# Designed miniproteins, single chains, continued (2), part 60

Each design is a single chain, and the fold is of that chain. pLDDT is the mean over its residues in the fold that is shown.

## One batch from the design tools (miniprotein)

Design m6076
Fold by ESMFold2-Fast:
Structure m6076 (fold): chain A 120 residues (1-120)
Amino acid sequence: SPLEKELEEIVKELVEKTLELVKEKKSLDEIHKEIEELAYKKVKEVIEKYNLSPEETLEFLKELVERVAKELSKILSEELVRAVLDALTDAAEKVLKEKNVPEEKIQEFRIHAAKIREEI
C-alpha cells in the first residue's frame, strides 16, 4: 500500500540517520534530539498527506517504533537502540497529543514502546 511504502521510507531514513550520527560520534543526547526532530517531521508529513485518523496514527507509530528498534538491534548496542527508541517515543507522543488522541490511547502507545524497550 502507499502507506506501507511511506513507513518503509521513514524507517530507512531514521536507521540511516542514526548510523550517520553514531559514525560522527554524537552523544546520546544529540542522537535523541536529531532523531526526535526527524521522526516528528516525517510522521507529521504522512499524517497530513493521508489524513490519518487517530487510530491509524496510533497503529502507524506502533509499527514505526517496532521496525526501527528491530533494524537497529541487529547492528547497535542496547544503550544506543534504547536512546533512539526514547527519541521516537517522545516524537510519537507529541504527534498523538497534537492530533488530540485520548490519553488512554497515548498510554497504550507508552506501554507498547516500553515493551519493545524491555525486549532489546
Scores: mean pLDDT 90

Design m6077
Fold by ESMFold2-Fast:
Structure m6077 (fold): chain A 58 residues (1-58)
Amino acid sequence: TNEALEAAVEAVLRHKDQPGDVRLDAGIEAAKRHGLSDEEAQLVAGEALFRAEGLLRR
């Protein structure tokens, strides 16, 4: 399941009015709570930022 990615997207969206670095950090922390390493969490958070941007364009 994509539970870590879903959590990261939710975290990024909760911080949508914050700078990109704050949004990325929120996504990283959410992914890490699902057991991902720092490297994996960064990749997932990056994808979450991209997905969140797509949702906001709707």
Scores: mean pLDDT 79

Design m6078
Fold by ESMFold2-Fast:
Structure m6078 (fold): chain A 85 residues (1-85)
Amino acid sequence: MEELKKKAIDYAVELARELMEKLGVPGEIRVIELPDNKVVAVVRYELDGKEVTLTVEVKIENGQIVSVKVMRPGEVLEEKKFELK
């Protein structure tokens, strides 16, 4: 159980880092654990003189990662769902 949470955190952080590299933006990554077996990596960066927040949400269900969402305020940019065990 703890190992799966660590994998979800690592996955969220790696995906956030890859997205930052793809966008060409420096930023800070913060990880938040949510009660609903969700792990969120939050990235803050600047675009056109405005601070923007990108959020990577990883959901755990039945002992595995079942979905990954990439979001900005008011918009879902990417969503990937995995088959259940």
Scores: mean pLDDT 71

Design m6079
Fold by ESMFold2-Fast:
Structure m6079 (fold): chain A 75 residues (1-75)
Amino acid sequence: SLSELDPDGDGYITKEELKALLESVGIKLTDEQIDLLINSFSLTEEDKKNKRVNLDKPENIGPLAALLQELRRLK
């Protein structure tokens, strides 16, 4: 389940949520590094402006799930 990426069920993961998730496994990224990571996903211009990732897009789900699985291995 990807509910840990979107506990509020709004269909998006924000920059702040992604940063907090990475911090929880000991990875501290700068704002610039988080922006680069977010921009690697399939985003609309509005999503880029709001620095959020749409979880309803299947092309975004695979990379996010893979990232979480790798982050869990670092513990």
Scores: mean pLDDT 67

Design m6080
Fold by ESMFold2-Fast:
Structure m6080 (fold): chain A 89 residues (1-89)
Amino acid sequence: GPPLSEAQRLARRAIAKAVEELGLVDKANSIRATISADGKEVRIEVSADTPEQAERLARELGEAVKKIIKEENPDYEIKVEVVGTAGAL
């Protein structure tokens, strides 16, 4: 695939760190992230057994990602969209 931009690498690192800090690998059924080529738009999808749990985990992840990015670069404008979906694989 094409090489990752610095902004896209920052977004990926922030997502990975937030997932680890929140322990989401053990709490969510799946986590899917889509990052724009410029790294300025991030869409995070979290699935869990119930819609309420999925929405809660998605919200927590989105806020953690925003916080990490702002801590590394407070002038970096990023749009983070989070979606919770009920489902089991």
Scores: mean pLDDT 78

Design m6081
Fold by ESMFold2-Fast:
Structure m6081 (fold): chain A 68 residues (1-68)
Amino acid sequence: SAELEAALLEAMRAGSEAVALLRAKGLDDQADQLGIEFYERMNAAVAAGDAAALRAAAEEVRQKALEA
């Protein structure tokens, strides 16, 4: 659906920005771990067709990157 596609695009952008932020700080191991965890969450949400779960994952990944 268009809603699921929009939520997936938002989640992909949030994940990429979070990983890039951590790498810019020299936190490469944390960036790798966050990327793996986020990829697993996105895959689960997409398989479930759950746009709300994708949006929640985007918010959580942004918060984790800011707290690092």
Scores: mean pLDDT 86

Design m6082
Fold by ESMFold2-Fast:
Structure m6082 (fold): chain A 75 residues (1-75)
Amino acid sequence: SEVDKFLAELEALLRETQARLAAARSLEEQIGVLDEAIARLREMAKTAPAEAQPVLDAALADLERQRAELLAQLS
């Protein structure tokens, strides 16, 4: 289904993002990884199936929370 395909793409992006975060060597690199992932999820949100929207919104909120926590570490 279109929903299953979308959720598979979302899961793959989140797995890739987690791997990139683990490989990042600095807070600045981690923030950059999250900025890229958040931008991609926002683009995906524009065409997301209605059934997948809550899952995508939750993932976006989680990434934005992680980014805010990392920014606080720089201060």
Scores: mean pLDDT 89

Design m6083
Fold by ESMFold2-Fast:
Structure m6083 (fold): chain A 83 residues (1-83)
Amino acid sequence: MSEQQLKEKIEKLEKELKESEKGSSERALTELRLGNLYGQLGKYDEALKYYERAAEEARRSGDDILEGLSLMSIGVIKTIMKN
């Protein structure tokens, strides 16, 4: 995906994030997607922040699958940042 296409998707998801309910699975999923896009841009600190927020929102909503995916994504980004 081009850098411009990634930036466009980030802008759309940031708008969706502002409209999403705090502590919802929907919000957790949007934050996970933002982390993925920032990771693809090489913005690992921002990706990590969004994955941590996604894990917290998923935990609040009781979404064990999204929490697990978010925690796994944190591990992946930390590995990339070290290597």
Scores: mean pLDDT 84

Design m6084
Fold by ESMFold2-Fast:
Structure m6084 (fold): chain A 73 residues (1-73)
Amino acid sequence: MKYPALSPKDAEAAERLVVTALTAPDDLARLRALVEEAKAQGVSDEAFRVAAEVLRDHGHPELADAVLRFAAE
């Protein structure tokens, strides 16, 4: 897979989303709130795509789909 270089801000946001999803996989409300916060802070769509790819690599395609769905709102 190809992981594009993210800005430090986008990389931090992607990492926080992945850690949160893996730590509390059933807490979709928390994951949604973090996606909304990241969007409000100007985090790029590419950061959400990278976070989703990492989640799929960890065997959590459902969490990857949730991140992309919330980002598309």
Scores: mean pLDDT 80

Design m6085
Fold by ESMFold2-Fast:
Structure m6085 (fold): chain A 100 residues (1-100)
Amino acid sequence: SLIDEAKEKLDSLTDPKERRSLLVESMFRFGSELISRLPEEKRDEAGLLLYEFINAVMAGDLERARELGERLISVVPEELREEVREFTELAIEEQKRILA
C-alpha cells in the first residue's frame, strides 16, 4: 500500500530535508488516490479537509492537523476510515519526528 511504502522509505532516511520532501510527496500521492476513490458528492468536502490537513502538517500545527484528520475520517466512507486514520497518524508522527 502507499502507506506501507511511505513508512519503509521514511524509516530508511536520516536527513530531515529528505524526509520532509518524502512526507510532502507521500501526502499528495495518498490524497490524490483517496479523492479518486470517493463518491463524487464527497470529493469537494474531503478535498478541502485534506488540503487543510496537509497545510497544517507542513506548518507544524499538529493540534490543528489532528482536528482536521478526525474531520476527514468522519466524512469518508466507512470502508476507507481505517486507511485514512493510518495516513493521518503517519503524517503527524513523521512531522513530529522532523520537528524534534
Scores: mean pLDDT 85

Design m6086
Fold by ESMFold2-Fast:
Structure m6086 (fold): chain A 63 residues (1-63)
Amino acid sequence: MTERLVELLREAAKGEKEGKVDEKVRKELAELMREEGFSEAVVLSAGSNLPTEELAELARKLR
């Protein structure tokens, strides 16, 4: 993962722990993952409400 992707995942995870989902951060994650060549399933998951912990696992599994 790039440093920028890790930063966005960290922001999304922080928001989730505080009981909020940041739609803007999620959209940026989906776009960046698409640019990095992740599978469509990972990109769609990044733009959804899938927990960031699950998303990080999925990204490692389906690169």
Scores: mean pLDDT 72

Design m6087
Fold by ESMFold2-Fast:
Structure m6087 (fold): chain A 78 residues (1-78)
Amino acid sequence: SMLSTQEFIDMIRRDRDAVLAELRTLSPEERRAAADHIVALLDALLEWARANNEPEENIAALEALRADVRAELDAIVA
């Protein structure tokens, strides 16, 4: 069945929390590799979402998740 906009946003929020928690348990080297991979996947998903005219709130939620992962990556590299 098709996910509602709210269910999709809630899923992304849960995934964001899970991703950030998992990154914090890794070594610095593993975090960089995992974060780079996750950012690449989120970039591909954002491109797909924009191409398929997904609602703005869904795109914004994906952009927020990408920003959070990027911030964690920057914290590791700094």
Scores: mean pLDDT 73

Design m6088
Fold by ESMFold2-Fast:
Structure m6088 (fold): chain A 70 residues (1-70)
Amino acid sequence: NASEQAGRYGKLAVEYAKAGDSEKAAEYAELAARYASQVSPVAGLGGRQAARYAKAGDSEKAAELAEIAG
């Protein structure tokens, strides 16, 4: 189920972002966005935004956006 996979990877992205692991947070946020896009384009966009902040090293903003998107 794409919705369940999006939620699972979204939670992992938040967890890694809060831990300061921007690389893992970005990886899981991108996975969450891929599955979320299969459910709705808006959900996928939210996950992509979280991934961008995680890649930029902004773990706090990445965690915030991932929680809102997931």
Scores: mean pLDDT 71

Design m6089
Fold by ESMFold2-Fast:
Structure m6089 (fold): chain A 88 residues (1-88)
Amino acid sequence: MMSLEELKKEAEELVGEAIRYYHLGKFEKAEEELNKIKELFLKAKTKEQRQAILEAIERGIEMARAHDVKKAVEALEKLKKEMEELEK
């Protein structure tokens, strides 16, 4: 069982890589990282684990906005909305 801290770190690393690939124009690789985040969310066993992933995505959106990576902002906001609907 992954700790909340470990899960949060992994989600943050995946979000960071997705933003980096969008910044570099490597959209297919960015989408691969987003798919890994989605798989991590689907494998999460508790609401606390899912919330930790959502929080990592929120921080990623703030980071992408700060660096004007518009494509990453759009993709992460879409992913967050999809995950929030799955949690309901």
Scores: mean pLDDT 83

Design m6090
Fold by ESMFold2-Fast:
Structure m6090 (fold): chain A 60 residues (1-60)
Amino acid sequence: MKEKTLEAIAEYLMKELGLDKETAMKVAKEVFGKSLEELTQIPRIDEELAKKILEIEKKY
């Protein structure tokens, strides 16, 4: 389950930020389990991107 969620987040990050799979997976692991507030503290993650990450975590 966790690995499926990380892959879903990574795929979204590849699409939105143009990251390669390796970098996207690293960022997915970094953001997993963080709150909206914690996510928005990450320099490349704005509020809209943070909300989408949380939606993916809820679904997968």
Scores: mean pLDDT 79

Design m6091
Fold by ESMFold2-Fast:
Order: sequence, then C-alpha cells, then structure tokens
Structure m6091 (fold): chain A 70 residues (1-70)
Amino acid sequence: SVQEIMDKLVEDIKKEFDKNPDWSLEEKIGLMNRKIQETVEKHKLTKSDFPLLQKAVDEMMDYIEKLEKE
C-alpha cells in the first residue's frame, strides 16, 4: 500500500539522520527531497496519494526540527 511505502520512507530517513548527526540542515533537507522524488517516480504516485505524502513530509520535517532544537 502507499501508506506502507510512506511509513518505510519516513523510518529509513529518520535512521539516516540518526546515523549522521553532524549533517547540516541543508544536507538533511536535501536527502529528504531526493528520497521523496525517487519514491514518487518509482511508485508512480498520483494526486490521490498526495495527502499521505504530505503527512510523511510533515513527520520528517518535525523530526529535523527536533534534531535542530537538541
């Protein structure tokens, strides 16, 4: 399902951020954007999938914000 694809994307991205705590904000956002683009292209996501994609983006951005505050 698209939800399982989004959940795995978020989990994998969070793990990469945890492995690379010295990455800049720009590098973290860059990885997120690249992986989002790859996922959209690979799974041929459509407008009906955008709400789940937006939720995944929001969760990844919240995690980045948490890391920047700590």
Scores: mean pLDDT 83

Design m6092
Fold by ESMFold2-Fast:
Order: C-alpha cells, then sequence, then structure tokens
Structure m6092 (fold): chain A 105 residues (1-105)
C-alpha cells in the first residue's frame, strides 16, 4: 500500500505541474495578444488547479501531454511559459471555457 500511495502522489504532482504549465502558457499568450478576457479565464483555471480541482488538473495535464507545440521550462522550481502554437492555444482556450462554464452553473 505505501509504495502504491507514493506512486499515486508523484503522478498527481506531475499532472498538477503539467496542468500549471499549460494554463500559464495560455495566459502568457493571451497577455501578449492583449486578450485579457482569455488571460482572466486562464488565471481562474490556475486558481482551480491551486485549490486541487482534479477535473481541471486532469483535463489540462492531458492536453499539455497530447498537444504538440507547447513549451514551458522549470526555473528555480517555478514553471515558466516559453511558447504555444495557434492550434494549441485555440484548443486550450476552448477547454478552459468549457471547464469554467461547468463551475458557473
Amino acid sequence: MAAAEERRRREREERRRDAVAFALTVRARAVEEKDYETAALAGEALRLIAEGDEEVIERLAELYRETPGIEARVEDGEIVPVSITDEAYERGVAVIRELLARRAA
């Protein structure tokens, strides 16, 4: 049991980091494009990740892993966004909007 719990904990931390990397990269691009509505939505997704929302974490982590053209780095233990393609950005915005719509109801 202890070994399985430790593996699940590491997998959860990895998913959380992937979800944060995705949301930060979407937010960074939205700010660059002066799309402050999308930047605010990405910021709300980051807040839900920080609060431990498993659905948001799993969906955004999966999108980060499966979508090519998303780059983030780790610097001093912090995730720093680097780049995102147009296709990845459009898909990411759509998923974030869907997830947040479910929380507004």
Scores: mean pLDDT 82

Design m6093
Fold by ESMFold2-Fast:
Formats: C-alpha cells, sequence, structure tokens
Structure m6093 (fold): chain A 81 residues (1-81)
C-alpha cells in the first residue's frame, strides 16, 4: 500500500513526482508508449495516496482533491510538451 504522508509532505512529493515525470519524458523520448504507461502508473499511485491522506485528514479533503486535480493537470501538460 502507498505510504501515508502529511498534507505538506504530500504536496512536496507531488512536486518531486512532476520533476521525475519531466526527467522520464527526456529519458523515454524515443519510446512514447512506455512514457505514457509510466505516467498512468504515477497517476494511480498519487490517487491512492490522496485516498489514504483523506482518511487521516478528512477536514482537508477539499484541499487534497484540489492538489490532486492540479497534479493531474500539470502531468497532462508535461505529456503534451
Amino acid sequence: PPKILSLEEWEKSLEEALELARETKERLADNPQRFRTELDGLRQLVEREAEELKKLQPEKAEEIDKLLARFNEELDRIAAE
């Protein structure tokens, strides 16, 4: 199961994940299918983390959903670049 983080630590981990996605895009520039598969895996992992974090901090569920939505939007931009 995914590691449970504080909201602040999770937000930082999302920024690190976006940087990793950009690095992965450069590394897999000649293999866009594999890049897409790795991005899909990252989305799934982050969604699971969001669900676990909402269980620990239900009062922050709206903020968590907002961060998840922004992460997915930025990940889509990286894929489109």
Scores: mean pLDDT 81

Design m6094
Fold by ESMFold2-Fast:
Structure m6094 (fold): chain A 78 residues (1-78)
Amino acid sequence: MSKSERTARLVGLILRLMATTDPEEVRKLVEQLLEFAKEHPEEAETIAKWLNRLAEESTDPEIAEILREGAKELEKLV
């Protein structure tokens, strides 16, 4: 995957995550971001920082917890 293709895939996942208010969909998108980070470990730190920021901004405690768990899992890849 080229850097351009990688960036497009990552941005697509992030935009979908920002657009959803369903905890089930958030969990699925976080799982996809974890798979992306396993394929591209160099992106893991950036994705983890972004998930932590989104968790802080979330008004839904369930969504915030899913995002924080995802960020912690990503930190294991750094």
Scores: mean pLDDT 79

Design m6095
Fold by ESMFold2-Fast:
Structure m6095 (fold): chain A 64 residues (1-64)
Amino acid sequence: MEELEKEIEEGLRAMVNYVLSKLGEETIRKIGEAVGEELTIESLADKILNGELSEEVKKKLLEA
């Protein structure tokens, strides 16, 4: 079970990273600066997958 969960998590992480990379590192960095956090594609993907994405970050992503 843990092996399958790990593969699913890695697949989801890769997909989220791909979508965020399409927005670009500059856009992600700008969003981080606007909310007072250092954000990278990988750290933002981690927050999305863990359900830790804040409303402020969501709003900035929609405006990007």
Scores: mean pLDDT 74

Design m6096
Fold by ESMFold2-Fast:
Structure m6096 (fold): chain A 60 residues (1-60)
Amino acid sequence: SADKKQAKDIVEQFRQTAKTVDRDQLLRLAETLLRSASQVFDEDIVKEIKEEIERIIEEV
């Protein structure tokens, strides 16, 4: 679906951003991104985005 594709694109952009910013900035970006996603996507998709973002943060 289009929403799942957008969610994957968002996660991939966040993964690339994680390579260029410090942990504190990354955490603030994650909070902002998840708040924005919750206004646009269904709860199930937001949950998938959150789980992938949390995994990326743990890798930093």
Scores: mean pLDDT 83

Design m6097
Fold by ESMFold2-Fast:
Structure m6097 (fold): chain A 78 residues (1-78)
Amino acid sequence: SMLDELADQVLSDVRASLKSRNSTEVPELGLRLVVRDRAEEAGLSPAETEELEARVLARMRADPDITVVSEEEVARRS
């Protein structure tokens, strides 16, 4: 599936970025922006973009080396 391939690419890119920054935390807003940029480049519909976001978030949450941080949690730390 194209959506699964795109989700796997986003996960791979995020993992590489986190490793180079020596970090484990991914802001949810930042992740949504990356997904939307990829969806726009691929010409995805709004429904397909939402599905891609769900697939990427599921993969990130299943990864033991990644912690997805909500906007509310980021605001609370500030």
Scores: mean pLDDT 80

Design m6098
Fold by ESMFold2-Fast:
Structure m6098 (fold): chain A 68 residues (1-68)
Amino acid sequence: MPSKEELNAMWESLSPAQRRAVLLAWAAREEARFPELRNTRNGELYEASREQIEESNAILAELIVERG
């Protein structure tokens, strides 16, 4: 798995359109994993566990690598 610094560099290298595509794909996968996120899609804050944050970051990392 790429390092956090490598993932950040890959993200920075993406165009704004590619970043939007990654975020939309990530959001769709997160909504499928966590049905409660469907209720937060309007920007409502939710209490995310450390494990949920780490898993969400892993999915985002996967999508960044796929697009980079």
Scores: mean pLDDT 66

Design m6099
Fold by ESMFold2-Fast:
Structure m6099 (fold): chain A 105 residues (1-105)
Amino acid sequence: SEIDKLIEELERIKAEIQRALENGDVPGLLETAERALQVLKKALEIVKKYGSEEDVRRMELLYQQAETLLKLLREHPDDPQLARAVGEGLLSILDEAIDILKKIK
């Protein structure tokens, strides 16, 4: 299903974020975070079609949090501690998004 494909994409992105963090690869983390935001936007549109008003509000908040983390990473690419915190924050956001998608499929 479309929802199952989004879950698989988000889980793949989580694995890529984890790998970037393990390797200290800030450029790789930035590229993967940008793709994460694109997939989260698709997830938000799916949640708007099939989820409750509460699920939509939760997904919108997760999307906004992910945008904020990406902005911080772009503004401070030479800060490895910030990059780690951003990566860990994105992993948490993606876990929450996957849980919402699993509930509505």
Scores: mean pLDDT 90

Design m6100
Fold by ESMFold2-Fast:
Structure m6100 (fold): chain A 113 residues (1-113)
Amino acid sequence: SKLEKAREMVEAAIDLARAIIDRDEEAALEAARKLAELYVEARSDPELWEYARRVLGLLGVEVSEEDTLEEIEKKLEERVKEILKKPEKERVLLGIALILGAIGLLLDAERRL
């Protein structure tokens, strides 16, 4: 269902946020790749694509319908590595903001999908 896919995207974003807070590069890159896969799967549905785009937007990453899986993975990996290089306080605050944003998007998805 659309709601199940939206939940999966939000859960992957929360997993990424936790990895960012913990400064776990391997876990963060794994979560980023999962988000890229979910975005590619969402492209066939305009509503799911909008939610996937909003989830990636929480990271400050802009993606288009024409981006390949490899291009999206590259954008996300570059952004994650940038975030992991930030000072601990800024990195933790960004991770918390991502969790709160992801929860907000999930609540929106449950009401709409």
Scores: mean pLDDT 83

Design m6101
Fold by ESMFold2-Fast:
Structure m6101 (fold): chain A 61 residues (1-61)
Amino acid sequence: MIEFTEEERKAMLERQLERYRASLAAIDEWLPTLTPQQQANALESKKVLEKEIKRIEEELK
C-alpha cells in the first residue's frame, strides 16, 4: 500500500530533480552545435529548467 508520507514525497521530488538535471545537461551538450538563434532559445529553456530545479531543491529542505 502506498502511503502519503514525507519520505514518498521526497523520493518523488528527487526523481523529478534528476530528470530536470539530465535535461539541463542535454541542452549544454547541444549548445556548441546550434546556430546563435537556436542557442538563444536553448538558453531560455535552460533558465526555465534551472528555476524548476531550484524550486524542487527548496521543497526538499
Scores: mean pLDDT 78

Design m6102
Fold by ESMFold2-Fast:
Structure m6102 (fold): chain A 108 residues (1-108)
Amino acid sequence: DADKIAQAHRDVIKELGKLVEEGYTVDELLEIVGDLARRIGAEHGLSEDDQQDLANYLTGLVESARKVAELLKEGKIDWETAYNMLLGSSGDGGMATVMFEGVKVTVS
């Protein structure tokens, strides 16, 4: 059900946002995002296949944020480029904002 997948996706983004506010780095988010997505997906009644697809998708977005953090640490991109890369990879402003804040925590 596309509506259940969309709601699970929104709830994972909210939870990731809370963890970033608590000071979680992108590396720490990468360790937990798969299990978090599967758990929230199960709570929304997603099949195991849809839970895994959600986990794989969101893990890929966090991996992209990790690469952005690496490029910033190396001085290869600026913060405007970093945000635009995250926005391009996520297609979602809410996820892009959470990942951008996580990148800030990670590079500070």
Scores: mean pLDDT 88

Design m6103
Fold by ESMFold2-Fast:
Structure m6103 (fold): chain A 80 residues (1-80)
Amino acid sequence: SRGLAFRLSGSLSPEEQVEALEAELAAHGLRLEEVDLALSVAGTSRSVGLVRATREQVREAISEIQVPGQDIVVLAWRTP
């Protein structure tokens, strides 16, 4: 299956980044529990992979990897 790729603005808080991530998935008919996520902080080696994660797990992961002012690159794909 093809992945979905997008960015979360580094000017947003972790909570706002989760909201933006959910909104982007919803625009494509997807929910967090249906996808695998690869999150990486632009220009850094900071990344995390999540499999069918809850909203809270995504928020915690974003909070842990976030670098102020740096976008988060999201790759999402439906779990087989």
Scores: mean pLDDT 85

Design m6104
Fold by ESMFold2-Fast:
Structure m6104 (fold): chain A 81 residues (1-81)
Amino acid sequence: MKAIIEAEGVSQKTLDAAARTLEAAGGKVKVTYSDKGIIEAEGVTPGVAQGAADLLRASGGKAKVYVDGKEPEPQPDPPGI
């Protein structure tokens, strides 16, 4: 799965921490530093992407998560499907 996280009002260090969380979950991650921080991740679940966004929000910033072009779904995915 692909996820894109847009962050505002966070430091580069906080973006790096979020990116490391996604990488630790086995994802491929690309971070773009601009007026907004943009994190692109492949191979992560919506829950992992949302966890990274929560780290950004906990730092006093704003974060939006897009999974496959839409916001992340709450993910009690049933096992085995």
Scores: mean pLDDT 72

Design m6105
Fold by ESMFold2-Fast:
Structure m6105 (fold): chain A 70 residues (1-70)
Amino acid sequence: APIGPEILEKADYVRAHLDRFSQATRERALAILKEIEESKDKTMSPANVAELSRLADALRRYEEEEAELA
């Protein structure tokens, strides 16, 4: 899948909130971010696109829940 602005925005969001993940999930997130940074053809695997989207959605949900509880 091509690395477009939407993927870069999700990557930046996940990178900003790496501390909110468990160690295992953080290691997986870092591997995805590394693929984006090291991609010379500006593409990434569809599986990593799907995982990045799931990580971003999980962070958004946690932020919404924390805002309601605070």
Scores: mean pLDDT 77

Design m6106
Fold by ESMFold2-Fast:
Structure m6106 (fold): chain A 89 residues (1-89)
Amino acid sequence: LPADLQQLLQQIDDLLAQMQAEVDSANPSLARLQQLRDQMQQLIAIIQQGLANSAVPPAIRQQIQDFLAQAQSQADALLAQAQARLAAA
């Protein structure tokens, strides 16, 4: 993988870790979680454009697409978890 795409994939993992830490905090911020999710969606779009313009083998491209889909699903679940928790308070 190009170093820039590899760095962007690492940033997705870092954002998920930040979202998890926010959800696990005593006072989760929905605004921060929404900001982190929006940032992640922007990075996913950039990675997808990079893949479209790269000579990455189809199998590797599929693995990256699957990873991005899982990351997006996980981020949405974390946001929903925080929303449910705060709605109960």
Scores: mean pLDDT 82

Design m6107
Fold by ESMFold2-Fast:
Structure m6107 (fold): chain A 87 residues (1-87)
Amino acid sequence: REEFIRENGIRTAESAARMAREAAADPSLDRIPVDLIAVALEVEADLVEPIDPEAAEKLREAAEALRARDYERAAEAAEEAVRILRE
């Protein structure tokens, strides 16, 4: 189960990072479902916390940055979560 949660956390964070990087390059893109991605990151952070609390903090940081429309910070936090979860 821990490996499944870790893999899902990585996939969610990678998707969020990619979308945040796209939004940072072109913030006029209306099709990015920021609120849905932030919710997905928050849910994954709760699931990841008992396995890797440092990664969970980065997932929550990415969600907060997305809600603030700070796409560069969101991408950096999500990318850091991926790195931690892969270690």
Scores: mean pLDDT 79

Design m6108
Fold by ESMFold2-Fast:
Structure m6108 (fold): chain A 99 residues (1-99)
Amino acid sequence: SARARALYEELMRRALLRAAERVGLDLPEDATLGEFAAKAEEAGVTEEAARELLREMLREMGVPEEEAEELAEHYKDAELVLPRLEEVIAAARARLEAA
């Protein structure tokens, strides 16, 4: 659904901004997952390292480990995870809004 996509994009945007800060990448606040991937590659960060970093950020934001791994694994293709993780994404966002 459009709402699930919007929740996913907001959650992943927050995760990638935290990831970028940790590795010293200069990204705008509205950076896309694709822009993060491009900057990480330019900086010599491997795809595996980028996925692990995103997983760590999602975990710090309150996403459970299993769901964080799945979101990070497929961060370049949201369509693979959105239908299965809509409830987890919504719950994680609610925790972020409550903090």
Scores: mean pLDDT 71

Design m6109
Fold by ESMFold2-Fast:
Structure m6109 (fold): chain A 106 residues (1-106)
Amino acid sequence: DAARALVEEFSREYTEEVKEVMEKINAEYGEELESLPLDTSPEEIGEKLLEILKKLGYEEKEAYRIVAMIALGSGSLEVARKYAEKAGDEKLVEAVRALEAIVAEQ
């Protein structure tokens, strides 16, 4: 119950924030991201997104949080957890872990 409620709250709260950030990333760096090799891992994409966010002026912890949200939206749960932990966002870490548990038990 609590795990599903957290995932649903996260989905509502962060969907619009991720959309707005991705629009900024795509406007400045969309061509660069599209030029990445087809075998680029989710981890490498996360590192590239972090670099782009820092170039766009995001503070390090905010950049980590945004990468975690984008990774979660793309289904990259391991990358989402790693960056959520680096961001120190306990609510986001709990939401990612809750989703991982739900997926693992299905």
Scores: mean pLDDT 74

Design m6110
Fold by ESMFold2-Fast:
Structure m6110 (fold): chain A 67 residues (1-67)
Amino acid sequence: SAEKIAEARAKLEAGRAEAMEPARQLREQAAQTPDPEVSQKLLDEARQLEQLVAERLARAEELLAKF
């Protein structure tokens, strides 16, 4: 049903926000870090987490679209 799909999408979005929180914190730490090498490593780690979350979200959306 449309209601169950909407509920699943809401849970997916909540899960995305939760999974993105570590990446957001890493980006904030990178911005506040005076050491450019440490800053770059934090940004690289944040980007890796962001990509993994995006890939998982895309696959979940494909499954929801399949019905």
Scores: mean pLDDT 81

